# Ledger of designs, part 40: designed miniproteins, single chains, continued (5)

Each design is a single chain, and the fold is of that chain. pLDDT is the mean over its residues in the fold that is shown.

## One batch from the design tools (miniprotein)

Design m17370
Fold by ESMFold2-Fast:
Structure m17370 (fold): chain A 79 residues (1-79)
Amino acid sequence: MEEEFLKKLEEKLEELKKKGASLEELLTEVFRFAAEALRLGLNLNKEIYELMLKLAEEFGDEETVELFKSFKEAYEKIE
């Protein structure tokens, strides 16, 4: 279930990339999937953050990379 959910997200991101989607549009879709995963009680936090970081790196957005690293650190404190 978790692997299927993550694969569906990756496939949707690839479709959006083919349509010329911006980093903002791609991150919006990742946030939607992240919110849905949390709502469903799925533990995909690590995988979703790694995917967001990868997207920011692909677009060369160092500020977004730093932002997501900060969110991961804040999240890890809740464990």
Scores: mean pLDDT 74

Design m17371
Fold by ESMFold2-Fast:
Structure m17371 (fold): chain A 58 residues (1-58)
Amino acid sequence: MTTVEVHVSPLVFRDAAGRRVRLASVTTTSETEVTTVDGLLDVETGEFTPTARIVRPA
């Protein structure tokens, strides 16, 4: 069974490009592995910019 969880921080800050962003994490859990993608969610455009991807055994 595959489960997807999305967590978005309520804090707004500026990234290196001066965009107003929130910290967001997308975790996908499958039968064999857990993949977490950390990134920044632009509060004005809704664009998600991934910054790190981590794959771990389930």
Scores: mean pLDDT 77

Design m17372
Fold by ESMFold2-Fast:
Structure m17372 (fold): chain A 84 residues (1-84)
Amino acid sequence: SEAARAAAELAREGLARATSEKEADMLGDGLEQAILRLAADPEEAVRVVRGTMENLAKFLEEEARPIVLRTGEEVAAALRAAAA
């Protein structure tokens, strides 16, 4: 869906600041696939995105953690806006 692609692009852009562009692209692709599988349940898609970002933040440098968590909230907001 267009919403899944747009959400994945937000994830790629935000994650590129916390990791590498290549890693951000791979993570964004995985999130896009997860969001597409959950297209009928936007709240579950939001939970999966937030959970993925929270888990990723645990394994990153302290300076990168706020960027990842903020990116997750931006993606969640975009998914909710698209579902409204």
Scores: mean pLDDT 79

Design m17373
Fold by ESMFold2-Fast:
Structure m17373 (fold): chain A 63 residues (1-63)
Amino acid sequence: SEKLEKAKQAAEDGAKALARGFELLTGKEATYQVKITDEEITVIVKAGDLEYNKTYSIEQVLA
């Protein structure tokens, strides 16, 4: 569905933006990864000792 595709894109854009924020805060290179399954979207962002790791339910996106 269009809602799901937009949510996937928003997750990628959000992860990238957070990675940039972590680089600015730490002065270290940041990495990001978005893992997408049929049930969940997981966003992982790391820079130095900072880590963000959150999972979102796709069911809430389709509601």
Scores: mean pLDDT 81

Design m17374
Fold by ESMFold2-Fast:
Structure m17374 (fold): chain A 75 residues (1-75)
Amino acid sequence: SAEKEELVKELRELAERARKLAEDPSASEEQKQKARQVAAGLESAIRAVEEDGALSVEELREIVEKAREKIKEVE
């Protein structure tokens, strides 16, 4: 669905943001570790949607919201 496609796009953008933070030389080791965990979780969620279609729109929205909160906390 178009709505799921938009949410997957948001997850991909958040995963890239988390990956960049994990590689940022000015970030603390704690920030980098948390960013790596966020990126890994988001990549797993993207695979679940793309390969199995397992996640509902509501579940995807929750994942996006939680990921945004975690990235903002780590930044």
Scores: mean pLDDT 81

Design m17375
Fold by ESMFold2-Fast:
Structure m17375 (fold): chain A 66 residues (1-66)
Amino acid sequence: AKELSEQMEKILEELKNAKSVEEATELYQKGMALIRELVKQGKVDLAQKYSKELSETYTEVSKKLM
């Protein structure tokens, strides 16, 4: 669904600009919920792509926030 992809891109953008570990963790959890919805809709390839990008972005942001 286009709407889920747009929501996912917004969460990824917000995650890159997160100012605290708490905020980053909350955004990561919201992103994971959207990925589960993509899987339910049969968008498995898109869900895998976003899962990888979400995990990589969360790791980089957490590293910067220490």
Scores: mean pLDDT 82

Design m17376
Fold by ESMFold2-Fast:
Structure m17376 (fold): chain A 81 residues (1-81)
Amino acid sequence: SSNEYLNLSAEEAAKIAWEALKKGKRVIVAPVGDKFHVYIDKFTHSGPVVAIDSKGNRTEIKSLEDLLKVIKEAKDLLVFS
């Protein structure tokens, strides 16, 4: 199965990322212009889903709606764990 998704809309990126995060996978979302790239790490983890930006700011992700908001507001690389 593919672990790399390129040139997605924010909505597409959020849906793909959310499905991976629910399975305990680590996800990286990279904004590229008005589009997003999503990279899925195969490592399984447990615990709350947290978005970490390039400055180390942490945001808890409780829903697909929270995830979509964080992705739409992204100016740089986001790591979700």
Scores: mean pLDDT 83

Design m17377
Fold by ESMFold2-Fast:
Structure m17377 (fold): chain A 96 residues (1-96)
Amino acid sequence: ERERLIEEAERLEREGRELILKGGTGSSGSMDLILEGLELLAEAARLYVEAEDFDRAEEVIRLLREYSRTLPPEVRERVEEMIAEVRRLAEEVREA
């Protein structure tokens, strides 16, 4: 139900943020941690949308763009694809 979706989304958001911070704190070869963190944030945004918490989903989308801003173009493209998917899901949920 909705409360469990929000709890799971909050857990994934927290884990995603933690991995991105660990990857960005000066450890060489930590790109895998950053990529994993971005994927967890995208999943959190999807769960927020499924829970109809669109404001929190938009906050996570903002974080995805912010964290990916300085990353290679291929990673930024992947993040924009994930954002587009979340936005499509949000439109479907809003119209349901």
Scores: mean pLDDT 82

Design m17378
Fold by ESMFold2-Fast:
Structure m17378 (fold): chain A 98 residues (1-98)
Amino acid sequence: SMKEEKAKKLIAEGILAFENKDYDKARELFLKATESGIKSLQAQAYYNLGLLYEALKDYDEAIKYFEEAIKLAEEAKDEVLKKVSEVALEETKEKKEK
């Protein structure tokens, strides 16, 4: 659908912005993708928001976004994204303690 294609483009552009260290643009794009209403794409967007805030060393915010990604990935039955998000969550918790 057009809505799904738009959300996928927002995530792809957000990832590119993140790789270029344009964190403000990446954040805006990922937040727009969370508005898609499509749980698998919302989970992907929240996972990438978690990575973004981890890069900023805002571990509390990163943890919140990874937890939301896990919840939505489980609801979407995306076992791979759920597992990847769980690993990222545990690694972020460990970094927060250091």
Scores: mean pLDDT 90

Design m17379
Fold by ESMFold2-Fast:
Structure m17379 (fold): chain A 66 residues (1-66)
Amino acid sequence: LEELLKRYEDEVKRGIDEVNKKIAELNQAKKISPEAYKKAQEDLNKTVKDLAERIRKLEEEFEKSL
């Protein structure tokens, strides 16, 4: 269980860092053009969805180990 908890914590921390990086890119893109902003917004949405899916898989492993 401890190794699975560590994987969960590590994944959440990486995900937060990835999302924060995408938010910074979004703020920069907003100053460049509407097209750049829209692309950065789509990239952010994809990053959030990918993270949510990875976390769900870890939660399923966690539940099965209980």
Scores: mean pLDDT 79

Design m17380
Fold by ESMFold2-Fast:
Structure m17380 (fold): chain A 73 residues (1-73)
Amino acid sequence: LTPEEELLIKTLLDILKEKGVEELKITIDELAEMTGLSKETVTKMLNSLAEKGIVEIEGDTVIFTKEKLEKAL
């Protein structure tokens, strides 16, 4: 993982913790707004994480779980 990808994984874990859930499906646009990153940067990082099996991308949405994110760190 790159340092930026590790930071994104930690951010996704924080989102799950704040919402009190272990799995979440959100739009890439919503994630960009929540992280303050550009949509292009988030999309690039999410594609890299999806290739590694850490997250799942469905069209304009991303699905992530606490278990898979923690195993990636």
Scores: mean pLDDT 85

Design m17381
Fold by ESMFold2-Fast:
Structure m17381 (fold): chain A 73 residues (1-73)
Amino acid sequence: DLEELEREVIRTAEDAAEGKISIAEAANRIASLLSKVMPNERASQVATEVAQRVAAGDLEGAKQTVRDAFREV
């Protein structure tokens, strides 16, 4: 279910923003989750962008990056 997978990726970004997991751990988890529905290179690019946005305090931008990536699936 793409909707459930998208929610899991967004939740991972939120957990990193809340300090429940590290930015590096979030990037690894997001890349792993996205690799189920897109090529590994694209999954890594999206995971890196999401992690960078969370690290910058831009959680809304991170969530939008996830939503945009799922529109491509």
Scores: mean pLDDT 87

Design m17382
Fold by ESMFold2-Fast:
Structure m17382 (fold): chain A 60 residues (1-60)
Amino acid sequence: SERRKAVEAYVDRLVERYSKEQIEKTKKMLEQMAKILEKRNPKLAEDFKYMIELLDEKLS
């Protein structure tokens, strides 16, 4: 989907720009934001969760 491709592109740029430690900090922030947004904006929360999954795969 278009939305998933946009998330993938964003993750690729993020990994290129930031160190592993900075990415880990970003993951923690995204996890907190996803939890907060779950009730308010479930679609955005899902995008954040997908972003976290992609970051985990790239850091492994």
Scores: mean pLDDT 82

Design m17383
Fold by ESMFold2-Fast:
Structure m17383 (fold): chain A 87 residues (1-87)
Amino acid sequence: SKAKQEQKGVSLYSGAAIQLIGVAVDAELEDPEVAKIAFEAANAFARDLDKGLELAKEAIKRASPELARDIEAAVELAREGQRLLDS
């Protein structure tokens, strides 16, 4: 049902935000700037998805390959959530 798709979409957005907070914590000692941007992206996913995606893109550009992969996974969760909500 559409209601179940909407609930799953919201859950995926929450999962994306939680994953980005984890990335920010992991990055803090190695690259505080990447950590800050990832944290800001996580907060933005709850309020403004487009802003959150733009911040995540900036973090990916600056991050190590491993951190970039984790940020990209969070972005994929957020985009899947948007697809379900738009359906």
Scores: mean pLDDT 78

Design m17384
Fold by ESMFold2-Fast:
Structure m17384 (fold): chain A 88 residues (1-88)
Amino acid sequence: SAEVADLEALKAALEEALKTKSVAPLEALIPTLSPHLQAVARAIIKAFKEHEDPEAVLKEALEQVEQALALLRADPEAYAAQERAPVS
């Protein structure tokens, strides 16, 4: 599905960001993502720039994306309900 493809693309960009120590892969990906995942990617980029341990930010984000992929594959309705929650 498109949602799985977007999350897998975000996961791949996060893995590349960890290797390169740069958010450039995430910044390049943003225009191709859904509006919800665009907001998520921008929040990760902001946290990376502002946090004292940028690598920890990327690792946590990668774990969250992997959990989102697992939820979407196991229960798409529960995933959709989480997407309706306001992003703070």
Scores: mean pLDDT 79

Design m17385
Fold by ESMFold2-Fast:
Structure m17385 (fold): chain A 66 residues (1-66)
Amino acid sequence: MVIPLDEELLRRLAEALGIDVETLLTLIGVRPDKLGDRETLGRRARAFLAREGLEDLIEELEVLAA
């Protein structure tokens, strides 16, 4: 399943984590100037959330993306 990680969804995820979008991008290993690759962003964000034990946020993102 591909979760479309656009600017709004990135902002909502960062807000849910209590951080800013730039910090979120740094944590998932993406530079802010490389935001055009939504598939890589989605994959890295999901891997980060799973690694940190935040699987409930992955489920929330799937609901929000529907």
Scores: mean pLDDT 67

Design m17386
Fold by ESMFold2-Fast:
Structure m17386 (fold): chain A 80 residues (1-80)
Amino acid sequence: SMVDRFRETDRGFSRRADDVRDDMVDRMRSNGDSDDTIQSRVDDIDDSRRSFQDVVDQAIRTQDPTLIRQVDMWRDGLQS
């Protein structure tokens, strides 16, 4: 179903965000970046993740063709 496809896409973004966060934090700490700078980057990733989740939820609720197209494009990117 569309809902199942969209929830799978949302989970894919969650996993990618976690991987990006872990790699970024490890790299920044190794480079001697401050905890404040690291936290700012983590917050940016979390904000992006929340925005993706909101779009997926709106697409499921509204069936808006523009939002459906956006989520489908994201899904295609995750499969690459």
Scores: mean pLDDT 80

Design m17387
Fold by ESMFold2-Fast:
Structure m17387 (fold): chain A 85 residues (1-85)
Amino acid sequence: MSIEEIKKKAYEKLEELKPKLSKEEYEQAKKHIELVIKNSKSPEEAEKNIKGLMGLIEGYVTLKETGDEAAARAVVEKTLAEILA
């Protein structure tokens, strides 16, 4: 997968999460996606790092919506396991 495809998929996922994010949170997420892409040395590194970032954002959204730290941690841990597999 190219870096451009990884970036496109990241923005598609962020757009799905947009209704659950404030304007400030959405803009910060965009900045982090761009920073990860810019600092990645390969498409494989970019894919792993973007997957991790999107998992953290999803975990944060889960925590904010549910107040359930265990549910939020489960989302993050699932993402970490998928990166490490």
Scores: mean pLDDT 78

Design m17388
Fold by ESMFold2-Fast:
Structure m17388 (fold): chain A 78 residues (1-78)
Amino acid sequence: MAAAEQERKRRLIAEIEALLDEMLARAREQLRAAGLDVSAFDAFYAAQRPATVAYLESLDIDELEEALEELRRVLEKA
């Protein structure tokens, strides 16, 4: 069912976005701890968000599940 697949895909994209936001938050905190201005960093990644979402929307469910698993592994090791 297309509706059920769209719902699952939407949830996977939301989880991937949440993990990406967590990675960016950690990077931002490291920059702040170093006394660096995060304004340019924040503006750059905010501008990239629509392109990132469009890319994720182009992936199938299996590809999204693989991407989510990989991001979880990266965050676990960091």
Scores: mean pLDDT 80

Design m17389
Fold by ESMFold2-Fast:
Structure m17389 (fold): chain A 87 residues (1-87)
Amino acid sequence: MEEIEKEIEELEKEMKKLIEEAKKKGLPLVFESAVADSLEEVKEIAKKAIEESKKNWETKLYVTFVYREEERPSEEDIERALEEWKK
C-alpha cells in the first residue's frame, strides 16, 4: 500500500519531467483523464501513459491524469489538475 503510493509519485515526477522537456522543444501537449478501480491500476495506467508519451516524443506529448473511482474528483477538480500541469 505505502510502496505503491511511492511508485505512483515517482511516475508522476517522470511525467512532469517529460512535460518540461516537451515545453522546451515546443511540442503540443494532449491532455487526457483516466479512471482506475485500484492503486495497482493507477500505477499500470500511469506507466502506460509514460511509455506512450516516450513513443510519440518527436511529434506530441500525451499527458494522462489518472484517478481512482473511489476518490472520483469532480469535473472542476480534473480541469484544475490539468491546468496545473499545463503551467
Scores: mean pLDDT 69

Design m17390
Fold by ESMFold2-Fast:
Structure m17390 (fold): chain A 77 residues (1-77)
Amino acid sequence: DDQRTMDRMRQQFPHFSTTTIRRTIDHYRRNGTPSRYRYFMTWMGHSGMTSDDMDRRMRDMGFPDGFIDRWRSHTSR
């Protein structure tokens, strides 16, 4: 249920565009596991993490560098 997942992502990451949310969901499906993804989202929502912490966490969870760079770009305003 992509729509439900997208809605949840939008709630957790309101700064992200629809395109960014879709890319994140696609990446989660191909490269992240449900448990790792869920931990990341929960941690993001609760910790108020910095961009550096975000990079570190994404790397720890196995997100590729290209995805991390795009995520940073969208959050670095």
Scores: mean pLDDT 56

Design m17391
Fold by ESMFold2-Fast:
Formats: structure tokens, C-alpha cells, sequence
Structure m17391 (fold): chain A 98 residues (1-98)
């Protein structure tokens, strides 16, 4: 499963993904901005949090989560800085391995 977050034209500092489920998952984060695309990935175990530092100007952020088994609930929080202000953009969604 994937979620796309609108960052606007802001500095994307980091993305935090929390696994609220019972299965480990592979996370791929793709930030797209004026100068191209930056992709980072991690594996997040049940009850754990993955922090992915980006430090890139981004327009959109796509987070793809693939559970290694079954299904789970995941929370994604993007930390952005625009005009000197720190803001967060977050989503909670379910991902299922078919």
C-alpha cells in the first residue's frame, strides 16, 4: 500500500514511519521536488519506528509500505520546514501483503 502526501514547496527534513501492526514491513519513501527524486528505504519491525532523514526540497512525498506477512496499520509523519516554521504532515493507513 502507498500514501502520497502534499508537501508543497518546502524543505522535507525527515519522514518517521511507525509500525502499529504485528508484522515487519519494508518501507520505501520517495520525495519528488524541483531538482528530482530522492528515494530512501528501511525495514520496520512490529511496534518500532523508522526515521528517514531527507533534507530535500519536496513538492510531494510518496510512502510505500509492504508488510512481510498479512496486514498492518502504519503511521507516517513528515517533518517539513517552510518560511522558518516547522510543520508536520501525517497519515495513518493499512497495508496488506496479498
Amino acid sequence: ASVTLDIGEALLLKVVVTNLGTASAKVTVTATGPEGTVTKSCEVKPGQTCVLPLNVKATTLTVTVTPLSGSGTFRVTAFVKKDGELKTVSATFEATLT
Scores: mean pLDDT 80

Design m17392
Fold by ESMFold2-Fast:
Structure m17392 (fold): chain A 72 residues (1-72)
Amino acid sequence: MSPEQREQAKLQLVKELNEYSDALDAGDQKKADESIQRALDVIDSIPDPELAAGMRKALDTTVAYLTEQAKK
């Protein structure tokens, strides 16, 4: 994976997490689900297993946090 591809993957994950948070705040569950699916697709495209595992853990933790905040 090139350095440029790695940076693009990180930026895309941040973008999808922001879209997920915005969708939850708007009550748009379909958009929230689509944002998570796009984030997972980005992680699945990462050939470095350690980086992919780290990003999956970060995604899971952030999604859990945002979901709990949206319920309040």
Scores: mean pLDDT 80

Design m17393
Fold by ESMFold2-Fast:
Structure m17393 (fold): chain A 70 residues (1-70)
Amino acid sequence: MEKEGEVTLLLKKAVLVPVREGETLEEMMKRSGLDLNSKEAKEGIFPTQVVLEERDGEYVVVAVNSPEEM
């Protein structure tokens, strides 16, 4: 089932926090704290971009692509 019609953005991936341009993986991790399933990010693979955010100290949903409507 879809939620609030944001299915276009949600790809349901292990992408939590987007690494900003000019920002390194270390800074991204510091800002986010720790990805949900970003073990690869710590190993040298930067996650793409998350359209959603975390809640209650836990991530609601992960998604790829940073564009708000893509």
Scores: mean pLDDT 42

Design m17394
Fold by ESMFold2-Fast:
Structure m17394 (fold): chain A 83 residues (1-83)
Amino acid sequence: SEEEKEKLEQAKKLETQAAASYAAGEISVIGAETQGEIESRRSTSEEEKRRILEEARERAEEYKRWMEEKVKEYEEKKKELLE
């Protein structure tokens, strides 16, 4: 039916949003970790290197949490739509 077709199209949009959030999150994690590594290599003290890497790790973890939350949100909306 047309209603079933519309639900499937909306479900595909939610799948796309979940995939996009996952991709954005992964890119952000890699970016944060890579930037931290580059900055740590340029640092002149061990304490600065440790702080830079720790801050980069914390940023990466925040991006991972954002990504997981957004993916779960869109996946749950899709499930509700198809019930």
Scores: mean pLDDT 86

Design m17395
Fold by ESMFold2-Fast:
Structure m17395 (fold): chain A 68 residues (1-68)
Amino acid sequence: TSSLKKKIKELEKKGSELSKQVDELGKQVAADPDNSDLLSQLRSTSDKLSSVKKELDKTKKELDKKES
């Protein structure tokens, strides 16, 4: 279970970093809505954040099964 707890911490850290990037890109897109590169970066980063959240949920569920 130690490896699962470590993975959860790593995913939470990655999720926090991606969430901050999404917020910052969102502000940049709001300031420059015609910038296709910023829109593409926002979409790509949002997709990565969703993937990390899904993996985090899966890993937490796996840890719960091993601790129960």
Scores: mean pLDDT 83

Design m17396
Fold by ESMFold2-Fast:
Structure m17396 (fold): chain A 63 residues (1-63)
Amino acid sequence: AELATAREKAARIFAQVAKERNVDFSDPEAVLRTAEEAAEKARSLGIPQDVVDAFLAAVRADL
């Protein structure tokens, strides 16, 4: 499904950015900044804004 593929891409982008930045997941500020960078990359790759917004909201809620 199109939405499932978009969510999977968003998650992969986040994982890639986190690895590139060697993010400390115990630091909420670093996690949020990484999620914001991943969101910007996701938008540039054509992932729907609603999927990106939902992803960011989920990350913020888990902190």
Scores: mean pLDDT 75

Design m17397
Fold by ESMFold2-Fast:
Structure m17397 (fold): chain A 66 residues (1-66)
Amino acid sequence: MKIVIEKRLDVSDLSEEERREALLRGMAEGIEEGMKLKKEIAAKDPSADPEITVVVRAGDEELVAR
C-alpha cells in the first residue's frame, strides 16, 4: 500500500532563511502525519505495511522523504 502526503507552501513573501525554515517545518509535519497514519492503519490491519512518501513543495522547490 503506497500513500503520498503532499504539502504545498506559500513562500512568495518569505526571505531565503524563512523559506528554508518553512520547508523543513513542512517536512517535519508531513513525517509526523505519515507516522500517525501508519499507526492508524496498523491498528485496523496489523498485516498492512504502508509505504509513505512525503512531498513538500514551495514555489519551484521540492523536498521528498520516503
Scores: mean pLDDT 77

Design m17398
Fold by ESMFold2-Fast:
Structure m17398 (fold): chain A 74 residues (1-74)
Amino acid sequence: SRQQNRQIVLIEATATLLYLATRIAVELGDRATAQAYVDKLGALLAQAKQEFPDRPDFIARLEAILAESRRILE
């Protein structure tokens, strides 16, 4: 539905903002804050899997954002 598509866009936008915030925190040397943003991304992915189990492409995009955010911490 149009409402579900709007919610998906908002979740993806939030995930992208958390990814960018993680990058900024790492660049500033604040690994604790960066880890907190990655943890929030993980929680967002878990919620998205519960709400949208029939949207595998959407879930895969969120998983990719989380994986890249975790990679930056290493």
Scores: mean pLDDT 88

Design m17399
Fold by ESMFold2-Fast:
Structure m17399 (fold): chain A 82 residues (1-82)
Amino acid sequence: SEGERALFEPLRQAEELVDKSFEVPSIEEREELLKRAEELVKRQEELLRQVGAMTPEVEEYLAALRKRIEEAKEKLRKEKEE
């Protein structure tokens, strides 16, 4: 359904923001992209739970996406401390 596509579109956008963060040379811009990705994932995870769309497959996908964001943020943090 159109509503179902709308529920998952922000997660696709979050993935694109994470990917873009590896292409942008500015530390400041990379941090902002990762922050936006994290906020999109948090909001959509809660919405998916509220509408009963949280399947095991979706939970695994969200866990993998959150892990990618955390790893990207940690890599960026280490670069900022150098």
Scores: mean pLDDT 82

Design m17400
Fold by ESMFold2-Fast:
Structure m17400 (fold): chain A 68 residues (1-68)
Amino acid sequence: MEARELARRAIEEGLSAQEIDDRLRELGASERERLEVGEVLARALAERHGIPEAELERIRAEALAALE
């Protein structure tokens, strides 16, 4: 199952971020796949709240830089 498709379906079904992460762990998803799901969720939440994609990308870049 593709991580992005799982994330989109989970949002449609009203699953929480915790439930999505638990299912990914059970499926043996890699760290990369879990990151992809996180990106899909972030984009969906941004769209729902009217945050432009450019602003979301800026926030994401700053968060990744902070993690180092």
Scores: mean pLDDT 64

Design m17401
Fold by ESMFold2-Fast:
Structure m17401 (fold): chain A 62 residues (1-62)
Amino acid sequence: MEKVEQLVEAAIAGDPETARKLMEELAKEDVQAAITAVNLAYEKGAHPEAIEAAREVVRKAL
């Protein structure tokens, strides 16, 4: 849960590098949590570039 919140905050702040690294860690541990994090970031209006970086990591994990 902590990593999901950190990822959402990084995406909202417009930090795609941090969002990508946190997404890679989440995808290794729990792909469902990674998907949840991307959806939460989108709902909260995170920067599109950060959301796309996170989605690319999820696509590779699937």
Scores: mean pLDDT 77

Design m17402
Fold by ESMFold2-Fast:
Structure m17402 (fold): chain A 69 residues (1-69)
Amino acid sequence: SKADEYFQKAQEIAKQAGKPVSENAKALHYAGHGLYYEGKPEEAKSVYRLALGLDPNFEEAKENLKKLE
């Protein structure tokens, strides 16, 4: 599924960065996409906010968060 593809991408990015998903803005952004495609938009919003907390200039995360608000 698209959710599984995005979660896999998040894990790959985190592994390459040598950090958990929770400490990598790009990995969190892909995890947020996975949650959205699972039908969990509130959880997706929370994860996009975490990504923006790590990188406030992350335009894609900001745009996706705005679309869900």
Scores: mean pLDDT 83

Design m17403
Fold by ESMFold2-Fast:
Structure m17403 (fold): chain A 82 residues (1-82)
Amino acid sequence: GKRKRYEEALEHVEKALEALDRKDVEAAIKHTREALDLLEGEIENIEENKEHLIELIRNEDFELARRALENLRGNLLLKLKE
């Protein structure tokens, strides 16, 4: 169900953030992609947002990527409290 998808997306966001802390670009991209794929239909322009965030990670713009993932994590946590 919808709650299960949010829980799985949150798990992948957390793993992506951990990968960014290790500067593991490949792991961060993998988990970011998996999280946003689970949220398809829940976020407007998700394909453009996914490509942009992956580009930030690939270019090692870790601070902007971290902020985007932390914002997504916060939104998912709010949804899970409903």
Scores: mean pLDDT 82

Design m17404
Fold by ESMFold2-Fast:
Structure m17404 (fold): chain A 62 residues (1-62)
Amino acid sequence: GLPLYRALEDWEALLPTELTLKKGDLLEVLGGSLSDSYLLARNLATGEEGYVPSGVVELVGE
């Protein structure tokens, strides 16, 4: 499946293209890599999509 990530901390979107996170939210990454400043992701708790800073998430999925 798609790699599963987890939010390490709460993060609030500043732009409509960005995704708000709560600590512990599970995310599917749709584009980008952890070497980029931002990832395009879907928050599985809300169903919303947007960009998140790579530094506030970790890979947890198999």
Scores: mean pLDDT 79

Design m17405
Fold by ESMFold2-Fast:
Structure m17405 (fold): chain A 87 residues (1-87)
Amino acid sequence: SLSASEEEVELYLEALQLVPELSALPEAKRQAIAVALAEASKTSALTNSDFEVLGQQFGISASAIEEAYDRASVLHLKNAVERALGL
């Protein structure tokens, strides 16, 4: 079993695959973005300024980073529901 942080990275990697702009990136770059999102979101919800900083760091639009973050939130809810239903 992966640690909680590793599970977060996997959820972000799945979310990045759902964003066309990010899914086309090399695997190593997607991994780095997923790690950065998991680290940044560890203690609190991300803000617009966090998305701008991450977007600049990786040369990606802040809106694409925000979309990945929002999709990861949906995946968290989906996984929680599936666990509650014994799936």
Scores: mean pLDDT 82

Design m17406
Fold by ESMFold2-Fast:
Structure m17406 (fold): chain A 72 residues (1-72)
Amino acid sequence: MLKEAAEAATVYLDSDSEEAKARKEGAERIGKELGVKVTALSQSPADVAKYEAAQARLDELLRQALAAARAE
């Protein structure tokens, strides 16, 4: 289910570690800037694939942004 896929993908960001908390906040900020949100989209294959691609891109951008922030 799309909701479960989104929840599972964010679970590793919602851990007990302090770093996971910071990453979650960063992901939310980047998501807002890019216009990427978790929505109750239909479970059509096309919509699911589009969402998964956007989520993977967001995760990659988050890692790049965190690396840049750590550098400066």
Scores: mean pLDDT 53

